Designed miniproteins, single chains. Designs and how they scored, part 57

Each design is a single chain, and the fold is of that chain. pLDDT is the mean over its residues in the fold that is shown.

## One batch from the design tools (miniprotein)

Design m1976
Fold by ESMFold2-Fast:
Structure m1976 (fold): chain A 93 residues (1-93)
Amino acid sequence: MEEEIKKKIEEAKEKIEKGIKLISEALNEYQASGSPLLTDEQIEKIREGYRLIEEGLGLLEELGIEIPPELKAILEQSKRALELVAESEALKA
């Protein structure tokens, strides 16, 4: 039980960290470009990053671990990135 729980916590952390990295890379590239729209690669990174963060947080919730406020803030920041994705896709259509 304890070893299984530890492995699931590690998996959750890896997913969250990877998701944060992908979103940060995409947003940093976007800000540096000066473009009003995200590129298709930036959109893909943000979508994948958000998916990984949601999966990681879901694993922590399944384990009965209370999600720290800082991780909830990261999820909310990721939601804002998805809003930018939706806006960019609408303008490209």
Scores: mean pLDDT 80

Design m1977
Fold by ESMFold2-Fast:
Structure m1977 (fold): chain A 79 residues (1-79)
Amino acid sequence: SSFEKEILASLGSMYYYIGLKTKDPKLLIEAGNLFFESGELDKAEEAYKKAIEIGKDDPELVKEAEENLKKVKEAKAKS
C-alpha cells in the first residue's frame, strides 16, 4: 500500500542519514534496500553508490551493493 511505502521511505531516509554520519556502508545498503522497496529508485541508486564508495575495502559488501545498484538501474530503464 501507499502507506507502507511511505513508512519504508521514511525508514530508508533515517538509515541513509545515520549511515552517512557514521560512514557505515552496511546502513547505506539497508537504506538503499528500503528506498528500492518503497519505489524511490533515485534515492536507492544514491544510497548504493555511497555504500560502494565507503565500503570499497569490503569485497562482499561491494558485490551486494553493485548487484542491487544494477537492479535499480534496470528498474529505472524499464519505467
Scores: mean pLDDT 87

Design m1978
Fold by ESMFold2-Fast:
Structure m1978 (fold): chain A 91 residues (1-91)
Amino acid sequence: DVLSAEELSALYRQRAADMAQLLADQRDQIVADLRSLGFSDAQIDKVLAMLQKQIATLQQVGDLVASDPAAAQALIQAQRAEQQALQDELE
């Protein structure tokens, strides 16, 4: 089903809130899990920075998707490119 701009705005804001809460509640566990997977402290710092940036981007997309969908789309594309670059760096 196709979501309206208003439904997409609410969804992105909720995703940002849920991700921020998860990161706040489970930060130490996320760090421990990444270390157990063999990530260095520098790599863990990059992952945490990317998660914070993803939260900020989801909040901005939620604010923009109804009023400025082109700006919202540009933010989504920029965030995807940065996530792909980090994934490529970590592989």
Scores: mean pLDDT 82

Design m1979
Fold by ESMFold2-Fast:
Structure m1979 (fold): chain A 88 residues (1-88)
Amino acid sequence: SEAEKLAQEELERGEIRAIVSPDLLRKAVEMDPERVREKVLRGELYIHESLRDEAARLLGLPDEVVKAFTRSLEDIERWLRLERKRRE
């Protein structure tokens, strides 16, 4: 999906901004789980709703906390496009 492409592109640039696939979740956690947790809690990183349970387990966060930062793929794509525009 477009959201997956945008999220992967950001990760390749050294920025984790969205987790929209199991592969991205695994890569993000392997890279720096503490930084990923911090970014989620700061609203700097969103997780696709379908990955809520897996993200909660891998990041060691309560389900209720992760749920607050889950979004649909459409919302994540919109978020990534807006963030890219802000940075220009």
Scores: mean pLDDT 79

Design m1980
Fold by ESMFold2-Fast:
Structure m1980 (fold): chain A 95 residues (1-95)
Amino acid sequence: MSVDEALEEFKEVTRELIKKSKNPRVQSLARELERRAEELARLAKETGDETLLREIEVLTRRARYSMTQSEDDMYRILRGDIGNAKTLIEGLKSL
């Protein structure tokens, strides 16, 4: 899978999540997570680091899983994923 294909699959899943939830807080977190995934995709292309591609694939699987959960659990999962993505991005920028 290319970085662009992985990112597009992730965006498809977040669009489904937004439609399913309709909770403004969950929708806001999904949009923030999409922005983080876009930054990871950019870094993956710049570095050629296949681990970043795998991180986007993990985000896609976790987003799909969150859609099977309660709104409160979905919120918690998305917040955690945003935090993890931010930590990874900042770590890469500090190199």
Scores: mean pLDDT 82

Design m1981
Fold by ESMFold2-Fast:
Structure m1981 (fold): chain A 67 residues (1-67)
Amino acid sequence: MEELIREVEARAREILENPDVDPEVKREAVGLAGELASLLGVLKEAPEKAAELAREQWEKAENGELG
């Protein structure tokens, strides 16, 4: 999970460094990077809690709103 988060952050940074990308897209990328950084922080402090949240989100996606 941490490796995947790092890959997404790296992609977001690549978008932010591209001068041809619209400011609105860059703003969305910053928002996503912030959310990922927050998730990474939770994962580091409470990996069990982060894993449970990720599993819960996955189950909601599979069963609709049946968490």
Scores: mean pLDDT 63

Design m1982
Fold by ESMFold2-Fast:
Structure m1982 (fold): chain A 129 residues (1-129)
Amino acid sequence: SALEERLLAILRELAAFPAMEAFWELDVERSAKLYAALKNPASLRGLLEALEAGELSAEEAVERLLQFQRDIIELGNPEAAAAMSDEEIFDSFLDMILSTARLTNSEEEVEEVEKLLERLRELFLELRG
């Protein structure tokens, strides 16, 4: 569908940026024990591959991102994870990517990541509204 192609294009652009490498590097620094605690582990690479294979709809891909982020928040604050809306969870996911990008990337690269995250948020709102 048009939404699947649009989501795939955004994720491919994010995966090609140094910001995505920084996000994955943060991921690699976490212990195997932390990842074993996630109920529905998802990676941006795995999500991208499943979308490219036609195994996921855009709605299913977004649900996987929401569940992944909710599981991460739940590890530190289960009451907050349960109380947060899907929009708040999704915004926290975007903030996590952006914060990671700011650690290792130039201002210009961060601005390009911000534009990609805005496009991803717009797609999320279209799927939910």
Scores: mean pLDDT 74

Design m1983
Fold by ESMFold2-Fast:
Structure m1983 (fold): chain A 103 residues (1-103)
Amino acid sequence: MKEIEDLKKAIELVEKGEADVLVAHRVYTEDGLPVYSALVAYTRPDSTFEDTYVVVLEHLSDEQVAELEAKARELVSTGPLDREGAIELLEFAIKKLEEERKK
């Protein structure tokens, strides 16, 4: 799945401090089907520190999107995502995509 490949690359970029802007929103079609998950990935243009964060997804079940949104909110509730938190969120997203693939 390309999404998993892209997330693994995002983890590499976060580890290197070279993360770029990757954005996906939770979007619904007119039929109520989610198209994208609501995870945001970016590094600040003026910083090179390793506490950058990258989180992006394209499509998941509605329940998995809700779980990822809850995880993201939990991780940012005490402040901006650090590198460890960003990697945890990206790994969580990969796990949810792999669960979707095994259906």
Scores: mean pLDDT 57

Design m1984
Fold by ESMFold2-Fast:
Structure m1984 (fold): chain A 72 residues (1-72)
Amino acid sequence: SELLELAERLAAAPDEEIPALAREAAKTLQSLGMTVLAEELAALADEAETSPDKARLRERAVQGLRMAAALL
């Protein structure tokens, strides 16, 4: 699953890569028709650029991707 591969990459990535990977995930979700979750991950990517709480944002993104993969 492309979503599970993105979740694994995001879980292992350094904090500075979270925004870019979350945007990649949002585009993948959009292409799969998961518009609401795609918008949520795009907003999370924007938040991740300025937020000091990178660990929380990483966990939310990973959880969202794993849940989306389970629904497909």
Scores: mean pLDDT 84

Design m1985
Fold by ESMFold2-Fast:
Structure m1985 (fold): chain A 63 residues (1-63)
Amino acid sequence: GSMAEAERKKRFEEYKERLKIADEVADLLTPASRLAVRFYALGLPLEEVKKLYEKIKKIIESE
């Protein structure tokens, strides 16, 4: 119904904004390193994934 359509539109707009932010973060990496980091992270334990995120963030923050 129309109520479901209004809710869907709001969720879709929020999703689009979240996707834009995620894409901006990904764009900070080269395409090759972006894919490599993604696949590498999927193979790590949760603790190591968090360490990897902090390490990459520190490098990016060094500007």
Scores: mean pLDDT 68

Design m1986
Fold by ESMFold2-Fast:
Structure m1986 (fold): chain A 69 residues (1-69)
Amino acid sequence: MAADVAGAAAAQHDAETTARILRMMAEYSGLSAAEVEKATRAASAQNPAGRDTLEAAGREVAAKRLAAE
């Protein structure tokens, strides 16, 4: 039980770190929605186990940018 959860948590931790970087890049650099999508796709390719988390973060950032405009 705990060992199985620990394995999932390790993969999630890497995805969480990358998601934070994506959000920071969008805020810092003023990335367009298209650039956020490219960064999300590249990160997902490197971390398949965290793909859903990374895509969710990328979509959130892009949506906030468009809504705030």
Scores: mean pLDDT 68

Design m1987
Fold by ESMFold2-Fast:
Structure m1987 (fold): chain A 95 residues (1-95)
Amino acid sequence: MLPPVDSSWSPDVQSMVQTFLQDLRDDYGFSPEELQRFLDRVERDYPAEVKAAKEKFPGNGFATQIGLVNTLLRSLVEIQRELGREPALPEPKPL
């Protein structure tokens, strides 16, 4: 079962995070509790990563997306290490 994503986020951010959570559940075998811990970490780190991306790439319209992707990938690696699993990145799924 997927945990609910923060409804205050933009629809695009919610969709990307939900897709990522689905992949963690289906491909990585994350439990509902592990998915919630992952989501809590993303919510904690996301604002700082977006700020860093905007500072590094001023005037870049993709800075928010870059910050989100960095948060998701870092949180995945860190959670997998905490769970004693080999860190792996999700493969992009074709639409």
Scores: mean pLDDT 74

Design m1988
Fold by ESMFold2-Fast:
Structure m1988 (fold): chain A 80 residues (1-80)
Amino acid sequence: DEARAKVLEIIEELAKRNKASQEEVDEALKKLEEMQKQGISWEDVVEAFEAQERIAREGEQSQEQVEWGERLEKRIKERE
């Protein structure tokens, strides 16, 4: 149960930072419950999730930086 709570906390943190959709979060959670039913420990899930999210985070972070730059450019153009 504690490991499950950690998984939820990690998903929530990653959703905040990467602006993941609620649907993506719900799908991930559903998949995690399936893995537990197959006898996979929540701790193993946490470790695997952290590894995958680290890679995805760097990719999504780059995209988020581009979007943030575009927002800034729009504001500059509006002022000019």
Scores: mean pLDDT 62

Design m1989
Fold by ESMFold2-Fast:
Structure m1989 (fold): chain A 94 residues (1-94)
Amino acid sequence: SAALRKEAQKLIAEGVGYEILAIGHELDGDEAEATEAYERAADKYVRAGDLYKSLGDYDEATDLYDRALKLLESTPGAPQSRIDAVKKRRDEAS
């Protein structure tokens, strides 16, 4: 539905906001805060991907899961179990 696509777009915008926040923390040397912000950004992209998947928009879901994976795989201390869970979501959307 249009309403669910709008909610997914809002989640993507929130994810971008957390990426910007994380970059700010990296520039300040605040590694723990940067990690938390990147993990929050990835969570927003996963949630948006889940919404697109529920709509049958598998290409958009896959793109969002890939975006989340890229952040988590480049984030020090991100749990392997979290990365594996997003990979499973991506494979199911493909």
Scores: mean pLDDT 88

Design m1990
Fold by ESMFold2-Fast:
Structure m1990 (fold): chain A 96 residues (1-96)
Amino acid sequence: GPTAGAAKVVGTGADSVTVELTGDAPDDGATVAVARESADGPAVGAGGAARGGGTATVTGLAAGAVVEVVAAVSSSESGPDTPLGQGPAATATVAP
């Protein structure tokens, strides 16, 4: 069944963070990186990868921001889009 895996920070740039994602999304779903500036805060950016994971880049982030990035798997099949799981958060600092 679909599962969310891990996000690993592999690079940072001006206004961006690049992560390697793992996951297994259904055919109507996606594996995405979601960046937040606080654990209980709203998403400040997202980047998509293939259903089974891969490299995703989150852009539009503030220079020097500290963000938490998680892998999330979603599906719209037979219901509303719902995270089917999340991996552990990885912390990254956006380049100044």
Scores: mean pLDDT 68

Design m1991
Fold by ESMFold2-Fast:
Structure m1991 (fold): chain A 56 residues (1-56)
Amino acid sequence: HMLTAKEFLEQLGLPLPEKPAIITVKTPDGKEYKFYVDPEKDAIVGLEAWERGKKA
């Protein structure tokens, strides 16, 4: 929320998308997290891993 979309993606080593997109990030434990990224608004919103229907 305090980070810009560009800054957040740079921390993950990912390029900023040219248009709004959902990115998936995998943690070392194999869990997946989805984030909605809007480069025009420089905004990022976290989406729960639960949307993927996985618990482990």
Scores: mean pLDDT 65

Design m1992
Fold by ESMFold2-Fast:
Structure m1992 (fold): chain A 86 residues (1-86)
Amino acid sequence: MSVSEADLEELKRLARAGDLEGLLEKMLEILKTTLPKEVLEQPEVREWLERTARRILAARSPQEVQQVLIEFDIELGLLLLKEGLK
């Protein structure tokens, strides 16, 4: 599973704007298309999402934002495998 290029560009835009709430909302929108509601409601998934958004906002360069987004896509793939969604 991979996040679409358009979704990645929107996340980069929100990161440049410093919009934590917008980042969280966009990430949840992306996840709703790939993860069932019960997985999204898990506290550890919500904590992972918030940590990722905060890492994006703490990034000091576009390259650091790109690295966090790559790690997010990998971690999403691992979560899908863990939950048996392949």
Scores: mean pLDDT 77

Design m1993
Fold by ESMFold2-Fast:
Structure m1993 (fold): chain A 77 residues (1-77)
Amino acid sequence: LSQEEAIALLEAEAERARAAGLDEAADLLTKSAQWLRDNPFTAENVLALAIEMAEAAKSLSPEARALVNRAAQQVLD
């Protein structure tokens, strides 16, 4: 993924999460997209973000956690 594609993916998933009532997941995904905008798109930074997303997702519902973890994995690819 390019930086622009990764940001668009996270923003699209945030919108879907919000529509499904998964507000905490939507907020996390929105924050993650903003972090990619504000930081260099390097493998190190992308990995760090994916790890932070996975850790934050541990406190969410199973549905919200699965959605966030899927988005994190897609950004790593």
Scores: mean pLDDT 85

Design m1994
Fold by ESMFold2-Fast:
Structure m1994 (fold): chain A 109 residues (1-109)
Amino acid sequence: SAMATIEEVAKRGAEALTLAVRGTQGSPEERERLLREALELLEESAATMEAAGAQDPESRASFDAMVAAMREAKESMERAARSESAAVASGHALRGVGAIVDAMLHARR
């Protein structure tokens, strides 16, 4: 179902964000590498969701909301990567997770 697919993508996004937050404890180079990997994973998942949504107009709106949430998560992760404080970086990353969760809950309606 569309909801099951969105849930899988949300879990992947949360895992990517967790990895990026862990990276903020390391060197700037390691943080950039982990963030890049996480962003690539989110973008690939978004492309897959867009393609799947094309076959079902009702599911398309849910997939579009998820793609928008991934974009918000990406921006939050980029802010986390630029933060010198691990606490501030974690806050930005958690905001990204919240955006994904909100999109998933919105799609359920």
Scores: mean pLDDT 66

Design m1995
Fold by ESMFold2-Fast:
Structure m1995 (fold): chain A 60 residues (1-60)
Amino acid sequence: LQEQIDQLRADLAQLRAELEELEKRYKETGNIRDEILALLLRAVISSTEMVIARLEEKLS
């Protein structure tokens, strides 16, 4: 279980880095596609954070 949580945290860090790049690109271009992708990525990040929190509760 802890190994799965550690992997999800690593994945979460990568997703946050990708979001930062998308937001930077959107700021430069104003491309609506990049804004939509950033919104979707934020939703994925939030869902992943909720899954991690739920798994951590099982360890307590």
Scores: mean pLDDT 82

Design m1996
Fold by ESMFold2-Fast:
Structure m1996 (fold): chain A 55 residues (1-55)
Amino acid sequence: MAEAEQAIAEAKKYYDAGDFGNFALAVRRAKELDPSATAQQLADALGVKLGEPEP
């Protein structure tokens, strides 16, 4: 849904700005809206896997 995609976009903006507090809130909101697709889309958009330790 558009709301989940909007939350992903906001999270990316906060991450780029270095505002990790608001980034975490936006990620949590996106996961509440659609966890199945949202987390994967966010990770791909940022080029990183959230919650994964370094290899």
Scores: mean pLDDT 66

Design m1997
Fold by ESMFold2-Fast:
Structure m1997 (fold): chain A 67 residues (1-67)
Amino acid sequence: MPSLEELEKELIELLATASPEQQEVARRMYGEFVREVQARGITDEAELERLAHETLLRMIEELKKLE
């Protein structure tokens, strides 16, 4: 499976050439991630990494759909 670092790199590369619409979607999804972390009270590093990994995969998939 791709590492968290590999997924972050792929997302950064996608955002570097992203349209304003793609950037808006990414910003919204990141905001949802932050709200979920706060709402669930997640402070465990392993759970944060797992949720971040899932969120990054979903963001990359959604941005690729907007090609």
Scores: mean pLDDT 78

Design m1998
Fold by ESMFold2-Fast:
Structure m1998 (fold): chain A 64 residues (1-64)
Amino acid sequence: SAAAKEAAQQQIEGGRKTVQGLKDKAKETLAKDPERGKKMMEMAQEAERALEEAEARLEAEVAA
């Protein structure tokens, strides 16, 4: 349905902002605290991957 598509699209947009924030923070933290920065970068990478998969699935699962 259109409502389900809109909800998924908003989730993806919100996720993109979160990933960008994590990447920025991870880069700054990596210089100051390598252990924490590395963990944050890994989380950002996972979130980015999940968004790419969600976007692809949205396109594929909208069967009609």
Scores: mean pLDDT 78

Design m1999
Fold by ESMFold2-Fast:
Structure m1999 (fold): chain A 77 residues (1-77)
Amino acid sequence: KEDAEIVVSAAVAALINHGHEELAKQLRERANQVIEENKDKSDEEILKAVTDEVVRLAREAGLPGVAQAVENVAKSL
């Protein structure tokens, strides 16, 4: 859960720094939903589920650089 929060916080900060404040809020809300849906799973499974969803949202928004940064943060945990 803690590692998933690090990934989410990094993604939110990157989006805000690039002027995507509304998308950052939507991403935070969706990440919180994914964490709740996976709360009975292992920390590794929660981290993977959150990372996959955040990366998907960033790529769909046309922000591949943010998606790559998120993947790199998750790999470092």
Scores: mean pLDDT 80

Design m2000
Fold by ESMFold2-Fast:
Structure m2000 (fold): chain A 56 residues (1-56)
Amino acid sequence: YPVFDIDNLEDYEDDTIVSLLPSFDWSDLEDLMKKYNLSRQDALSATRSMLLEAKK
């Protein structure tokens, strides 16, 4: 998953995702994805929803 590579998420040059998720650990994200068996698109949608809720 080149855009949302879980293995290289922390190695990303762009910290946009991290800045939008200040208190959400990506390791927790990976665990949630595995527990819920979320698809690529579902995972992106879920994180997007979390960001929108946090920004509200």
Scores: mean pLDDT 53

Design m2001
Fold by ESMFold2-Fast:
Structure m2001 (fold): chain A 85 residues (1-85)
Amino acid sequence: SAERQEVIELEAEVSLLTMGANVALKYDAPKEEIEKLLERIEERLKKVEEALKKNADNPELKARLEQMKKQLEDARKRLQEKLEE
């Protein structure tokens, strides 16, 4: 389905972005790189939230989207904390 394909694509994007955030944090990336990662995370959070609304009646896809949201929110928090150092 189009909905399942969207979720698969979002999962791949979220995985790459959270890996990028983890690498940036581990190696003390420049502030500019952290800020760009935060912008990308906010864009993906909006996409995940819209997908959650579309898939409210699909428990499998909803659970996957909620896990993606948690991963993005956790990465955002860690990156925001790094900017305050």
Scores: mean pLDDT 89

Design m2002
Fold by ESMFold2-Fast:
Structure m2002 (fold): chain A 94 residues (1-94)
Amino acid sequence: MEEKKREEERLEFLRKLLEASGDEEGLELLEKLEERPELSVEERSRLIFLALMTGEYEEVLELVEEKGAEEAIKEARERFFERVEKIREELLEK
């Protein structure tokens, strides 16, 4: 299947997930990212996913505004991995 269709399917899935969970901040971020024509569907999908996983919607938007999508994705990904590592340490050591 075409890569673009897969990226669009992921973005639609994330939108439905945010709607189902009542995540108004996530939906607002998605709408603001859709207003930015410089962002690809893949970049929007990645940014929304990372924001959802970290709960840092406003911070992700600020990173996009300051540094652009590539650097925003990198920093959001680093924050996500740091959160995962903290949870892992807490679960293993209590």
Scores: mean pLDDT 76

Design m2003
Fold by ESMFold2-Fast:
Structure m2003 (fold): chain A 81 residues (1-81)
Amino acid sequence: SEADKLRALQTYGRLALHEAAERANTPEARARAKAVADELQRAKTPEEAYAIIRDFLAAEPEISPAERAALLATMDAILAE
């Protein structure tokens, strides 16, 4: 269901954002990851949740292209259910 997809994206995205915050090299990078996690919890659709995570991954310089691609592939699989 759409509600299950939203919950899965919120759960997976929050895990990824928590790991980004834990690995952050600066207080500013940590604060960004935490702020996005809060935004993600307010998402109302799977598409909104996907966009929030995608935009964070695209803008965050501390995340490698390979890590971004792997995270997006997992989220694409959740949406394809």
Scores: mean pLDDT 83

Design m2004
Fold by ESMFold2-Fast:
Structure m2004 (fold): chain A 99 residues (1-99)
Amino acid sequence: SMEELRKELLEFNGKIDSYINEIRQAKTKEEIIEILKKFYEDVKSRLTDPETQKRLDELYKKALEEIKNKSVEEAKQIAIDFAREARDLLGEEFERRMK
């Protein structure tokens, strides 16, 4: 239902704040990559549109490639940017499903 989709999106907004906090507290690139992977898998599990899933996959691959040769601090920013972009993709799909 539309109400269930709205509730899921609100709950996910709380989760993104927690993921961003975990990323900020990470001390190694390995920790950042693991947090990023869990967030990516969570978002992907909520998406039903194959085209949106493909867009998410491309953003995830790009983030991982960028992180490979960056500092821990730069990797955190890349992971946070990915989390925000992934949330926007989820929001766009949920908005379409509520129509």
Scores: mean pLDDT 84

Design m2005
Fold by ESMFold2-Fast:
Structure m2005 (fold): chain A 90 residues (1-90)
Amino acid sequence: SSDLIRQAEDYMRQGDYRRAAQLGVLALRRDRSAIPLVQRIGDRAIQAGDYGSASLTYRGLSQLYRDLGDDQLARQYQQLSDQYSQLSGD
């Protein structure tokens, strides 16, 4: 999981938010320490206008919090994912 986190950080630094989001969400399934990284990827994707990648990060966070039984946070991240998906033209 540390290698996935490092690779996601590398892609984020390169401005490849799509690959950063994909690897960050994959890391999140194994390691909750990836939560702050996935949030940063989402924030930076929004700043860059990459709403599709932001939507992907929030979908991953929503699924994590659903699996943890935090229904309120799961719904909040699902709403963010849906909002940014609409902005991406999906």
Scores: mean pLDDT 88

Design m2006
Fold by ESMFold2-Fast:
Structure m2006 (fold): chain A 90 residues (1-90)
Amino acid sequence: LSPAELETLAVGTEMYVLATIVDVELGEISEEEAVRRVEEALRRLVERVAPHDRELALETLERIREMAEKAGYREMAEVARRFLEELRRE
């Protein structure tokens, strides 16, 4: 993957998580469903970006953790934290 493709995947993941939070706030989906969607999105981010740019993956996960915490979604923030800890153990 090119650097531009990696950045597109990272930004796309952040935007997807933000949109998911908005969907919960609007009552379009449940918090439980949002957590599942975010976990899947973060798993794909780690699988696709971390092998090529570990720092970008870590920075993206940290931004998503902060976003979820500021929005008050504790379980969503915890999912991001778990992926952060797994990557840091490498």
Scores: mean pLDDT 87

Design m2007
Fold by ESMFold2-Fast:
Structure m2007 (fold): chain A 110 residues (1-110)
Amino acid sequence: SKLKELSEYLKRVRERAAEAGLDPSRFPEYVTPETLFTGTVGTATSGGIRASDFVAAAYLAYEDGKLDLAEQILLGAGSIVFDERFDALGIDKEKVLEFIKEIEKRHKSR
């Protein structure tokens, strides 16, 4: 399921955080279907998950060529934030901005 794939990407973000010396307990293990599919632009929260965690997971899905999943995760984030953790995770902010532009173009083309 898409929720299983999302959980796999959240796990990858969490593992990358641990490798960077961050506390992995601060990162989510899973999300609910409600958080992913009912979120309008505003607040995507599930068990204390941050919007930046969804953005990181969406970007990793995008790098794997999973555009539909990346779009759904990004829309579920509710807001696009870049914090100091992106530098620690080794995620390039410029590449994330390019990813966002590609998803926006894709969404407008529907």
Scores: mean pLDDT 65

Design m2008
Fold by ESMFold2-Fast:
Order: sequence, then C-alpha cells, then structure tokens
Structure m2008 (fold): chain A 69 residues (1-69)
Amino acid sequence: SSSDIRRVKLEATKRMLQLMAQTVDRILEVRRKYGDSAEGKARIDQLLADHRAQVAQIRAEEAARVAAL
C-alpha cells in the first residue's frame, strides 16, 4: 500500500541521516588529529568512499523492500 511504501522510505531516510551524522563526526575527528596533512586527506577519502557504499546498500535494501510490497 501507499502507506507501507512511505514507511519503508522514511525508515531508509532515517538510516541515511544517522549515517551522515556518524560520517561527519568521524571526519571532524580526523581533521582534529591530522589537520590538513596527506594522511588526514587519505582517511577522509576512505570515510567518504565507505559512506557512499553504505548509502548504496541502504538504497538497495529500500528498493528490495518496496518491490516486495
């Protein structure tokens, strides 16, 4: 139903927002420890790559749940 699809999409949105908050906190910790160093940049690049992969997984799970309705 339309309401079930809405619930699934809202749950996925909540998970993505929680993940974004966690990624921001981790980036700030890297900036605090490493500043503008090459090591800091590499760690932030990895965090952003991990974030994109996790968002893709959340979206794939959302699509599968919607398709099952």
Scores: mean pLDDT 91

Design m2009
Fold by ESMFold2-Fast:
Structure m2009 (fold): chain A 110 residues (1-110)
Amino acid sequence: MLSDNEILLRVRELVLKAENAKTIEEMMKVFEELVEEARKVAELRPEYREQLEEIVKLAKEAMEEAKKKNDKKAMLETIKLLAEAINAVVENEDIKPILEETKEFKEKLK
């Protein structure tokens, strides 16, 4: 099992990998690893599960739209939003602002 500090460090590492990603495939791999981290923190903080699962769903939809447009900047922003949500859950912060920001970001990609 990962401690809170290990999850925060892992999420930071994944964001750095996404920022240095040269291909869409590398960005997708980082995103899939962040989705797995989101699953782990939802198990540790079940009170956040529903909101975090909604953010993950929206982030998956945003990643698909960005991928269709070959927009690496939009993919990176989506990865950062999911990372921010995971960090907020780990730190026991309100994730409603991140949920709303993710909804707005997804709609702007259409």
Scores: mean pLDDT 85

